# Ledger of designs, part 95: designed miniproteins, single chains, continued (3)

Each design is a single chain, and the fold is of that chain. pLDDT is the mean over its residues in the fold that is shown.

## One batch from the design tools (miniprotein)

Design m11498
Fold by ESMFold2-Fast:
Parts: sequence; structure tokens; C-alpha cells
Structure m11498 (fold): chain A 55 residues (1-55)
Amino acid sequence: SRAQLEAQRAQLEEELSELGGQITLEKDPEEKERLEKQAEEVREQIRALTAQIAA
């Protein structure tokens, strides 16, 4: 349902916010790049869910 997709997107948006905080505090360049890649994957999932909700 649309409500389930919206709930999933909201959860991913919270995860993205948490990753953003971790990236800001991370001092190790390699770990920072790893976290940034995870954030990009979450952003892609949010885009996919947004497209499904819009359909």
C-alpha cells in the first residue's frame, strides 16, 4: 500500500540522517568514504520508493 511505502521511505530518511551525523563526526577518511557510499545507497532506495509512491 502507499502508506507502507511512505513508512519505508520515512525509515530510510531517518537512516540517512543518522549516516549524515556519523559522516560529520568520522575522522578516518576510509571509514568516511564507506559511510558516504552507504548514504548514497540509502538515497537511491528513497528515490526508488518515491517513484513507486508517485506511480
Scores: mean pLDDT 87

Design m11499
Fold by ESMFold2-Fast:
Structure m11499 (fold): chain A 106 residues (1-106)
Amino acid sequence: DDLTDFFLGMLGNIEAAERGLKRDPNNPNAWLALGIAYLNLGDYEKAIEYFKKALELSPNNALAHLFLGQAYDKLGKKDEAIKWYEKAIEIRPDNKLAREQLEKLR
């Protein structure tokens, strides 16, 4: 039941983000939301695509850099994950989650 509620929540987030993009395709937060939803669904390649779209619109988005690191880590691309986590920390040095993930990869 909790797992079903989780997937229904992710589908709702995708629908909300897609509606947002239909109104404003230049909204980096809508692309970020799509990336997060697909990351949570285990579609890491789609998550990376959408996070990169968010960064095209907002290059200093620390959350997009953090989640790109997580998506690359899930794909086993450790060197790419490290680079994205380092960028997240450069943008927001108090990013505890990015620092903790880097510690685990180093």
Scores: mean pLDDT 83

Design m11500
Fold by ESMFold2-Fast:
Structure m11500 (fold): chain A 94 residues (1-94)
Amino acid sequence: SVKAIEEAIEKLKELLEKVKDPIVKKLIEKAIELLKEILKKGGKLSEEERFELEVLIGLLGIAAGVSKIIGNEEDAEIALEAAELLDEILRVTS
């Protein structure tokens, strides 16, 4: 759904305003770039774009784990929320 992708981009932009961790920030920026490319193509995911989203979800999960271990709980929550937004896109774009 084009609308679901547009809503995810806006929510990811809100997370960028709060994020302090440079790795989490870069992963969210890459997610926004990828979603914008998908949106430009009418919201249809290629197999490559689906794989790239899955990789970003995995990396955000790892970054959240690292942030939590070192005491950056807010960045951990931001990374997990970003991962959930991307996972929802994979579920609604079939």
Scores: mean pLDDT 88

Design m11501
Fold by ESMFold2-Fast:
Structure m11501 (fold): chain A 62 residues (1-62)
Amino acid sequence: MIEELEKKIEELSEKINELEKKLKSIKDPKSEEYKKLFKEQVETSVELLKLAVELVLLKKEA
């Protein structure tokens, strides 16, 4: 359980890094492409935070 959560957190962290790299390559921050990628980065960050909280709660029960 804990190892699965840690692995998923790592995967989401890598995805966030990839999205950030793509966002930095876009010249116009008002473009629809930038907005779409930014939204995806925010949603991925929220998911990562939820898993991090779940991991902390599981460790507290041990």
Scores: mean pLDDT 80

Design m11502
Fold by ESMFold2-Fast:
Structure m11502 (fold): chain A 115 residues (1-115)
Amino acid sequence: HMKTESVERADGYAVALETEIDFGKEGYVGAGAVVPASDAEKVAETLRDFAEGHARLAGDVYKVEVEYEVRPGFARIRAYAGGSEGDKEKTDELYEKAKQNADRALRRAEEVFAQ
């Protein structure tokens, strides 16, 4: 599941993207699946790649911060990108890229769990 919101900060605008990865198969609505230790490690690697991708988007214009938590049966990532005051349009572009990267990370984590 994914939650998104835009947050106004004193130094500009930020977009927060929080993604929760549920390793349950079809028919599971909430978190509860137990992930083997080997799968947890691969999920952590996928989330790290996602975080590094977001850091590359920051460049000299925006600051991007990514937080992630992985434990058996659960993974959560939160990414936010900050921009200068008045840079809403560029912040919205970073939000779209963050959303696409989160969707890819979720799909890859599900593939790792399935194997």
Scores: mean pLDDT 42

Design m11503
Fold by ESMFold2-Fast:
Structure m11503 (fold): chain A 62 residues (1-62)
Amino acid sequence: MVDEKEVYEALGLIYEAIGKLDESKGDRQGAADSYRKAAEMYEKAGNTEKAQELRRKADELA
């Protein structure tokens, strides 16, 4: 049985990857939105450190 926190961590990784892709395309707003979603998923997973890192990254891009 997969822990709910593991699901949120996986979603965080997916949104983080989307954010990196958006950055490579020059879509700063899309990247910021994706990193914010990733941060929310990591926070739900209990990974506060990673969530804060990604919020800071999104803030820099906005």
Scores: mean pLDDT 83

Design m11504
Fold by ESMFold2-Fast:
Structure m11504 (fold): chain A 63 residues (1-63)
Amino acid sequence: LTKVTLTALRDVVAIGSRLITFKKGETVEGLLLGVDEDGDLLVQLNETGERVLIGPDDVKVTI
């Protein structure tokens, strides 16, 4: 796994790490695939397999 440093997250994350994100009180679990130029995380959602971009401030990293 390749390590990625996210400025809006205080933690170092690795590509392939589990992420938990919160949106309007919902928790969604996914796999980190990458980071775009704005620091948004490309995540593949575990439940649907869909790939979405999420802001780093909306993410809790789980190793």
Scores: mean pLDDT 55

Design m11505
Fold by ESMFold2-Fast:
Structure m11505 (fold): chain A 83 residues (1-83)
Amino acid sequence: VKKLIEKAFEEAKELFEEGNYELAIEQYNVIILRFPDYYEAYYYRGLAYEKLGNYEKAIEDYKKAIELNPEYEKAKENLEKLL
């Protein structure tokens, strides 16, 4: 249901904005498990991994976001910065 994914995504984004990257990642994990094609969730999980210094997982998530949406410039830009 669109409303449920949007609410879960906003809650995860709020945790990210508060600097609670570990809890944000856990929320993105739940979203991805239920909606594996939701490319924005991979992108924001990648950002949270990058903030925690886990560059390998960040690169993996950015690549997955680009695979799901090749026009997603934000994911491409952040991937280029880590290469």
Scores: mean pLDDT 84

Design m11506
Fold by ESMFold2-Fast:
Structure m11506 (fold): chain A 95 residues (1-95)
Amino acid sequence: MAKRAAEEAARAGVRAARGGGGKGALAGAGGAAGGAGAAFEAEKNKSAEGQERAGRAAAGAGEAAARGAELAGDEEAAEEGRRAAEEGRRAAEEA
């Protein structure tokens, strides 16, 4: 579901942001904010188009979180971000 993927992306983004400074922290923060926004949209807009948009947003947020985590050297958080991105893509395809 798009909301769950978005929540996972937000969590991975928060973890990436706390792991370091510079570009990693910015990318992680972007993932956290994007994931939170996507989760909110998924809950508010339950139409197929709304779920597709939320799923795509969750995928982007998960990728941003993974990139931030990689820059911070947190492989576990990077894996969490990649998982959230995959779930977001599936949610968008099923919408």
Scores: mean pLDDT 78

Design m11507
Fold by ESMFold2-Fast:
Structure m11507 (fold): chain A 58 residues (1-58)
Amino acid sequence: SKEDNAKRGAVLALEGRAEEAIEELSKAGSREDAEKAVQALLAGDSRTAGRYLRRVSE
């Protein structure tokens, strides 16, 4: 499901596996939203990351 893909992508990003995180999140939604979500997670911006993760899981 999109929600499962979003969760796996978030975990990969937190592990520093940015490229794999973007690929996993891109399966759920747009690559643009996936890239923004991963970028925010790596920057420690949990609020922005949550917004884009919700977009890829909708």
Scores: mean pLDDT 80

Design m11508
Fold by ESMFold2-Fast:
Structure m11508 (fold): chain A 66 residues (1-66)
Amino acid sequence: MSKEEKIKYLSEKYGIDPEVIERAIKAMENGKKLGIPEEQLRIGVKNLLLEAGVDEETAQKVVDEL
């Protein structure tokens, strides 16, 4: 699945703004490029989603699909 298709899929599935999903994906990609462990990246991306107004349960589901 392309990045654009993944943004649309997650945005439509969870009712989250596509720009918020794109920021989450970019944060995960940038963190992987910097060698940050996946466990820490998942925590950081979850916090990004929570700050954007996503509820904790939905934020965890989005992170698990990234």
Scores: mean pLDDT 83

Design m11509
Fold by ESMFold2-Fast:
Structure m11509 (fold): chain A 78 residues (1-78)
Amino acid sequence: IDEDEINDALALIYAGVGDLLASRGDYAEAVELYLKAAELAKSPEVKAEALRKAADAYAALGDTERAAALRAEAEAVE
């Protein structure tokens, strides 16, 4: 396992905890975990997915401007 594999694995763990928080309506906390996942991710696919999830969580919080920006960033990755 190299550093990129470790970072992608950690990103998936952060995103998974974010999914759990989002499922119970804790969108503000879920956003923090999704953004950490996107920061750690080395794979474009993992990063794009984390950014999309963060965008969806921001939309749920009513922050439509940040949601739109993160969706655009996710689409630009791949």
Scores: mean pLDDT 84

Design m11510
Fold by ESMFold2-Fast:
Structure m11510 (fold): chain A 59 residues (1-59)
Amino acid sequence: MRVDEEMLSLVEDPEKAREILEEARRVALGLAKVLGLDEEGRERLELMFAEAEAMAYKR
C-alpha cells in the first residue's frame, strides 16, 4: 500500500501536521454538530484526535 508523498510530507513536518490537525478537529466538531452526534460520538472524535496527536509526536 502506498500513500502520497504530500501526505507524508505533512506528517514529517510537525508544524504543518499540528496546523492541519487543528483545522481538521475544528471541521470534525462542526460536522458532529450538523450530523447530530450524541455525547458518545463527540467523545470518540476527541479521543481520535488525541490519539492522532500522540502518534504525530512519537519518537
Scores: mean pLDDT 66

Design m11511
Fold by ESMFold2-Fast:
Order: structure tokens, then C-alpha cells, then sequence
Structure m11511 (fold): chain A 103 residues (1-103)
């Protein structure tokens, strides 16, 4: 059930229906708050909507579950860059690069 809602959220994200992507990700997280996919989909949807601070918040949730997710660090860096926080953006993008180099 939680995985089914997370998959629907991902499908809506790909269809560029960001409101539905968030709705179904929230339904997945209500059942399983440790669903990293649902947190990542929610973060990506908010990034696409220009809600950069919310995107960062939800990527922080995803990173709490998987701190070695280089993609989540990179996207968090992009959100900080969009907010004009260039020093933090550089730090997070560097963290993503360090993780990729260890893989």
C-alpha cells in the first residue's frame, strides 16, 4: 500500500503533475514515514514548483534515511543555489562529489 502510493507519486512527478505527486507521496508517508522514495519525490516536486526551502526540508528527510545518497546532496545544493546561498550550495555539491568518488 505505501509502496503503491509512492509509485503513483513518482508517476505523477514524471507526468509533471506536481500537486498529485505531493498528494500521493504524503499518502505513502502517512503509512510508512521511512519511505525514502516518497520523501525524494516530494522534494523533487517542490523543487519543480519553485518551493526551494520546502524542497530542502524534504531532501533533509530523505538524507536522514540515506546520508550516502549523492543525488539528494546534489539536488539540495541546487536548491540552495536557487536561493542565492552559494557557499552552502558549494558545500553540498562537494559532499555529493565525495560520496560518488567513494562508490
Amino acid sequence: KAGEYANLGWQYLNAKDYEKAIEYSDKALAIDPNNAVAWAVKGAAYLKLGEYEKAIEYYDKALALDPNNAFAWEVKGEAYEKLGKYKEAEEYKKKAKEIKEKE
Scores: mean pLDDT 82

Design m11513
Fold by ESMFold2-Fast:
Structure m11513 (fold): chain A 117 residues (1-117)
Amino acid sequence: MEGWKLVGEKDLGILKPGEKATFTTRFTTPAEPGTYIIRVEVEVLEASSDKPVKLRVRVYVDGTLVGTAIVELKKGEKATIDIPVDLPPGEHTITVEVENVSDHDAKVKVKVYVRKG
């Protein structure tokens, strides 16, 4: 596979200060094991303030934490987190946790892409 494949997306809704939301999606690697890159795109669709929203993002594959980031985004902005991961053939679960560590509300959307590295 030579391009990004969208494997899941979710509008997480409104996250108040200190709230977390999780999104789980699945993808299947072909019969070849190897390094894959998981791309998590986080977008702030709405915010209750013009101040940047600070979000803590954790990414798990098959229950194992593979990446973490803190991103600061204003309304309409998005951040991309690329995580290399070695995967055997078969079905895998990707779980993205987003926590609002700001002092104001944010409406957040997540997209997950995968490609072979």
Scores: mean pLDDT 86

Design m11514
Fold by ESMFold2-Fast:
Structure m11514 (fold): chain A 57 residues (1-57)
Amino acid sequence: SLLEQARASLETAKKEKDPLSALAGAGEARRLAVQAGDEELAREATKLIDEARKKIA
């Protein structure tokens, strides 16, 4: 399901050491979470995106 894919993408992104890879994975997780209608998961993915962006900037 979209929810399972979103959770898997988020878990993978959380384990990424490279900020660019983490950003890509978190972005995919957010897209899938929004598509699935899971606002909580989308917020969690957005938080990870923000953390990755801070490391790149």
Scores: mean pLDDT 82

Design m11515
Fold by ESMFold2-Fast:
Structure m11515 (fold): chain A 65 residues (1-65)
Amino acid sequence: MERLRELAERFRRGAEESRRAAEENRELALQSDERKSASYYSAASINEAGARFNEELARRLEEEI
């Protein structure tokens, strides 16, 4: 059980890191020219998807504990 809990916590941390990266990229997009803004918004979208995926994995592991 402890191993699954530790793994779930790692996925939770990964999700938080991805969410922060998404927010940081959105802020950079607002401060950048049109060309760079598009790239930053794309990176933010990818990081948001990654955060949601990690949150779902953590949730599934937590349900097995």
Scores: mean pLDDT 82

Design m11516
Fold by ESMFold2-Fast:
Structure m11516 (fold): chain A 85 residues (1-85)
Amino acid sequence: RAEALTAEGERAAAAGRLDEAIALYREALRIDPEHVRALLGLARVLAAQGRLEEARELLRRAAEAAEAQGDEETARAAREAAEAL
């Protein structure tokens, strides 16, 4: 499920396997487009690759999803991260 794929993506990213992490996060988001941790993880990997416009869009989506789920702290952090890119 989206949570398990997101956890695998986080492990791949931590190991430096960025292409694998991207694939896992994208699969998680295909199952659950509003999965905040997957949106944040994908944004972080894309930003590390210099894909700043894609990362910024994902951070905005993460902020909207977090806000819709009642997580105002994560929503605020994601908006700040998007503005900083």
Scores: mean pLDDT 88

Design m11517
Fold by ESMFold2-Fast:
Structure m11517 (fold): chain A 80 residues (1-80)
Amino acid sequence: AEELVKQGEEYLKKGDYRKAGEYFEKAGELYEKQGNLRQASVSYYKASHAYRLAGDEEKAKELEKRAEELEVKAVQQDGG
């Protein structure tokens, strides 16, 4: 999962915003499957930002909403 985030960061540095978004989204999915909701949320926020830079506002909005939902759920998990 961390390696996918690093790949996303590398594509972001190269200006390949669509690929950056794809890698951050995959990282978020993998963290979510692992139950790491906090890291999943962070990864989806990064993906949202990358897709927005790529001009994909609809995908960015969807991922931002998913990140917010996971962030709330992560706080509830850590607070129990």
Scores: mean pLDDT 80

Design m11518
Fold by ESMFold2-Fast:
Structure m11518 (fold): chain A 79 residues (1-79)
Amino acid sequence: MDEERLKKAQELADEGQKAYAAGDYEKAAELYEKAIEAAPEKYRATILGHLAKVYAAAGDEEKAAEYQALADEAAALAE
């Protein structure tokens, strides 16, 4: 059910945020990517935005721009 998917996505996103705060951008990106896989559509936009910030901080401006565009599209699609 979407509630279980949301809970799993939130747990993974929380771990990703902790890795990001610690400067472990590789770990943060991995955790946020897993969170997107678990996330319901309406929550995906938020996680994609966090992933864009992780790649920007890691110096991967190309991926940062791609994930930001995906976040904007997902936000427009969310009800």
Scores: mean pLDDT 81

Design m11519
Fold by ESMFold2-Fast:
Structure m11519 (fold): chain A 96 residues (1-96)
Amino acid sequence: SLEDAIKRLEDIYEKAVEEMKGKTPEEQEKITDKAFREIARILYDLGEKLGKFDETAAKIQELAQHYARLRAEGKDPIEVLKELYERAIQALKELS
């Protein structure tokens, strides 16, 4: 299910990037928010299956804090999404 979780993250990222094309920064931020929630759900689902609830919660909290920091710094939504995606892939690998 790690391979399936990674594929689901890739699908979320690719779909969000495509949806962001031709959108305003405000609309792109909403797309990134939605993608973040979907990414967090995948991490929760894997953590539940592995019985690693505390480790998974900590990784999701770290990801949320990083997201908040990038937003506060005024980074472009597409760059924010890319960094969240890359960190989520790493978190999935570390949970396995």
Scores: mean pLDDT 87

Design m11520
Fold by ESMFold2-Fast:
Structure m11520 (fold): chain A 97 residues (1-97)
Amino acid sequence: MIEELLKKAIEHLQKALENADDPEKALEHLEKAIEALREAMRKAEEEGREELAERLHLLIVRVMATKVSIELGDSPELVREDLEALIEELQELLEEV
């Protein structure tokens, strides 16, 4: 279940990356990624996986920061760099779960 939520978050971050030139679509996908990560964090807490829950919380904060960057009109290139880093970190986390 946590793995499925992480895969869903990765999929939405990848779609946000593909739509970095379209703020409305990028924001929609970031919101869906945040929702999936919040569900994964809650499940980690329920399972007593405190370190995983903390790592997921920090990832949520970073996705929210990227969302704010888009809302402030930051360049698509900077948004793509942030999203690529987030995707890589989530893929690493998925291998550990």
Scores: mean pLDDT 88

Design m11521
Fold by ESMFold2-Fast:
Structure m11521 (fold): chain A 55 residues (1-55)
Amino acid sequence: SDEKTLEVLRLMAEAMENPSEENIEAFGKQLRALGYSDKQVKAAILSLRARWEAM
């Protein structure tokens, strides 16, 4: 099911709307709730931070 992928994209967009440590923490918690590993969550957070720096 692509539903999990779409939810991740929605969560990334939400986190990017208001860059903050609180939103990064919330994003990480939601990814873990969706069943992603700590390694995958760290990679996603790194990508999110890189996108913030590019804005």
Scores: mean pLDDT 78

Design m11522
Fold by ESMFold2-Fast:
Structure m11522 (fold): chain A 56 residues (1-56)
Amino acid sequence: SATEEGLRRGLEEARRLLESDPRAAYTIATLARIEAEKHNIPELAAEAERLVEEAR
């Protein structure tokens, strides 16, 4: 779905930002986790949660 594709793209961008801008990575990953939970996509919610922890 467009939502799933958008979330995957957002998480890829957050992963790229981990080294250069961890605060932006944290924000993007947190928003992606919330959206993945709203749409019941547990795999993306779990991936987003891992990125949130990495960006701390």
Scores: mean pLDDT 84

Design m11523
Fold by ESMFold2-Fast:
Structure m11523 (fold): chain A 55 residues (1-55)
Amino acid sequence: APSREEIEAEVAAAMGIMLAHLLGREDDAERIAALVEAGRLEEARAAAEELARAA
């Protein structure tokens, strides 16, 4: 079963993708999605947090 940290990272990434689409930042949305597809969940979460701070 995935860890709580893995679930939290996936949720954060999904929220980041949604925020990126809302802001019209498609490159950021695609980058976060690519990190998730690669299994790089910690980096996907960090990218989502970076986007949220920049918004």
Scores: mean pLDDT 81

Design m11524
Fold by ESMFold2-Fast:
Structure m11524 (fold): chain A 56 residues (1-56)
Amino acid sequence: SLKLSPEEREAKIEELTQKLLDAFGLSEDDPLVPSIRAYAEREVEELEANPSSRPP
């Protein structure tokens, strides 16, 4: 099970956001950054709420 503190959640969101920006070739100042960050927030929340929802 995955359980994150508020600080750990923020760190995971920032980490995932940075990885997504790198994967898409976007800069930190790109207009898509807020959308990428929102996606990262959703992914982290889904992992915290339901960590094993996907089959192997």
Scores: mean pLDDT 73

Design m11525
Fold by ESMFold2-Fast:
Structure m11525 (fold): chain A 86 residues (1-86)
Amino acid sequence: MKVVLIASGLSEAERAQLLAEAERLRKQGAKVTIREEGDTITIEIEGLTVEQAIGLVLQAIGLGLEGAKVTIEFDGDTVTIRIDRR
């Protein structure tokens, strides 16, 4: 599976947590591409298991419960997660 995370307005701690998770998945064999533009971070992760993809969705739901606007879109084998903390 592929997960695309697009996050804007995250705190330094929230950003660090997402980057640490992406690095952990990279060490597990996933292909990770990170792009940063201003306060927006885009993390593309390829080669995920269904369980790993669900884990990322649950983390995004957690941020939504903490007040972030979260949108999750499913398109075949790709999950796009948009997070807006503003």
Scores: mean pLDDT 83

Design m11526
Fold by ESMFold2-Fast:
Structure m11526 (fold): chain A 68 residues (1-68)
Amino acid sequence: SSEEEARRHVETLLGLMRHYAEQGVLTEAGLATLTALIREYMKHLRPEERAEFERELAEIEALARAAS
């Protein structure tokens, strides 16, 4: 289903984003681009599931900012 595919894409992109944030190599442009792409896929998910992923995205964003 498109929902299942969207979930897999979000999980993969969040994992990649967290990895780069932890390595201190996630640029501001990269953060913005990946966030926008993740949010496009999240539109295909239920609101409750989207809220959980938004929480994880906020964690990664905070981690990336702390590394600067």
Scores: mean pLDDT 84

Design m11527
Fold by ESMFold2-Fast:
Structure m11527 (fold): chain A 96 residues (1-96)
Amino acid sequence: MEEEKRRHKIRLADALYEAGDQLEAAADSVRVDPSAIPTARELLEQVRKRMEELGPEAKEVADKAIKIFDSKPVYEGLREAARLLREEAERIRAEV
C-alpha cells in the first residue's frame, strides 16, 4: 500500500520532469525560429492531457504552467512553465 503510493509519486515526478525538459527544448526552438510557436502550444496541450491521466494533482500543476505560458511572451512563458514543472518534480522526489 505505502509502496504503491511511493511508486505513484515517482512516476508523477518523472512525468513532470520530462514535461519540463520538453518545454525548455520548445523555448530554445522558439528563440531561434518563431514558426515553432504553434508546435510549442500543441506540446502544452499534450502535457495537459498527459497530466490529466496521472490525476488531479498533476492536472493542477499543468494548469498553473499553462496560465504562466498564457500570461507572458511565448519564450519567457515556456521557460517559466518548464521551471515550475521541474521544481514540482524535485519537491515530490524529496518526499520519497
Scores: mean pLDDT 81

Design m11528
Fold by ESMFold2-Fast:
Structure m11528 (fold): chain A 71 residues (1-71)
Amino acid sequence: MSTEELREALRKAEEAIRYAEENKDITVIRATIHELEELLREAEKIGDEELVKRARELIKRAQEILKELEK
């Protein structure tokens, strides 16, 4: 995966997080967490510290939303 493709994938994942939060969609948020974990591995492989940080921040946000939706 290229740095540009990874950046675009992270942008789409962030949009999916917003959609899942607004629509209380547990299925979408779980799928997005799995996708973000894969994107984190790709960011680590590339060695781009900013993309690694962004992926980790998005995973944390998605996990927090999932916990709120499961209450």
Scores: mean pLDDT 85

Design m11529
Fold by ESMFold2-Fast:
Structure m11529 (fold): chain A 75 residues (1-75)
Amino acid sequence: VEELVEEAERLAREGMEAARAGDLERAREHFERALRLLEEAARRAEDPETREALERARRRLEELMRKALAEAEAA
């Protein structure tokens, strides 16, 4: 689970960098992969509190993705 979360964090960071560079397609791909990894981590989490935290993290990342892509597209 921890490895999936670490990879998701790395991809989210790369997605933000791509968005800042104006590469919206690459940013979207990285964010989508990060979201998939958080979903997988949540499914593998046996502890309900950890699962809930991962589901909240996924929703926050989805919001961040939409905002970052919208701001980059507007620039």
Scores: mean pLDDT 79

Design m11530
Fold by ESMFold2-Fast:
Structure m11530 (fold): chain A 63 residues (1-63)
Amino acid sequence: LAHYNLGNLLLAQGRADEAASAYRRAIELDPNLAEAHYNLGLILEGQRRYDEALEEYERALEL
């Protein structure tokens, strides 16, 4: 999916906030995209937003 691929590219460039936005958009289009939830969790963990990261990781595991 284009938004998921955009998120991956932005994350590779260290553009974490923009990558998170792209992953959120990918999730809006496909809520069952476990990889987008997992990668969003990684970004949130890197930002020390541990409660939000845990929530996204749990969603990825449920899918």
Scores: mean pLDDT 83

Design m11531
Fold by ESMFold2-Fast:
Structure m11531 (fold): chain A 69 residues (1-69)
Amino acid sequence: MEEREREAIEEAERRGLEAMKRWGPRVKELSDPEVARKKMEELGLPIPDDPSAPAAIGEILDAELAKEA
């Protein structure tokens, strides 16, 4: 049923939006591929084809948290 599929997508999207709000300006800044690329370069991480992809952003955040903590 399309209804079940829509509910699952909406729930995932809602969780994503809440995460974005909680992560604040960091994720918003890293959503810019140019900024993400620069950040990865500064952290010494390998630059992927899409540095603004969720996986790449997650890796940047992980490395940044390791530096802060």
Scores: mean pLDDT 65

Design m11532
Fold by ESMFold2-Fast:
Structure m11532 (fold): chain A 72 residues (1-72)
Amino acid sequence: GGLEELKKMIEEGFKLLEEAVKKKDKKLFEEGVKKIDEALELMKRTGLLTEELEKEIEEKIKKYKKEFEAKL
């Protein structure tokens, strides 16, 4: 179903963020963020995004961003 596919997109986005942090690759980081943002926008438009899930995802992105910036 649609929610499972959107969650998979978010997971794939986070894998890109993890690789970007490990490799110090800004382009991969931007691709990961873009993929997560697209999935979140679709979830918001379809009413599938809970406040808890949105906050959790935003907090994880912020954590990876701090790790990425700290390694530059």
Scores: mean pLDDT 81

Design m11533
Fold by ESMFold2-Fast:
Structure m11533 (fold): chain A 60 residues (1-60)
Amino acid sequence: KSFLARAVEDQVAETPEELSLKKGEIVEVHEVHLDGTLLGTSLKTGETGYVKRSVLEEIG
């Protein structure tokens, strides 16, 4: 099940597979992995990549 989440802190991508996010950006989360990473799409940029679970807060 996909859901929306908001970045609660900045994330700088350290690999090509990761998203760069600024605090306050909204991400549509597609997958939640057991290692604490999420796969999502930034609604601001349209880029898809991995985000640390600690960076995102689910919003409805």
Scores: mean pLDDT 81

Design m11534
Fold by ESMFold2-Fast:
Structure m11534 (fold): chain A 97 residues (1-97)
Amino acid sequence: MNLEAVKESAKKEFGSEPGAVYLAEAVRDHNGIKKGQKVAVVLADKKLGDLGPNERPAILVNPEDGSFLDSGVFDVETGELRDENGNVIARAIEKLL
């Protein structure tokens, strides 16, 4: 994993350093991501007002080059990233940052 490239994705998408970074696995095929694919979940450094207390805006990026794959909401209690329709697309394996 290229952690610097993953951090740069947060600056590009959120305008700030990441609040957290997780190594995750895709749980389904979704928008060009394959089930079983390793992905990085990059959390925004702050919560948005309409999200639940454990929910954070997040992006999915390629862990090797930081390229943007998808976006959603990450729940820090369950370790699940959900798309705009509430479908789980990735699940955390390990917290890296």
Scores: mean pLDDT 80

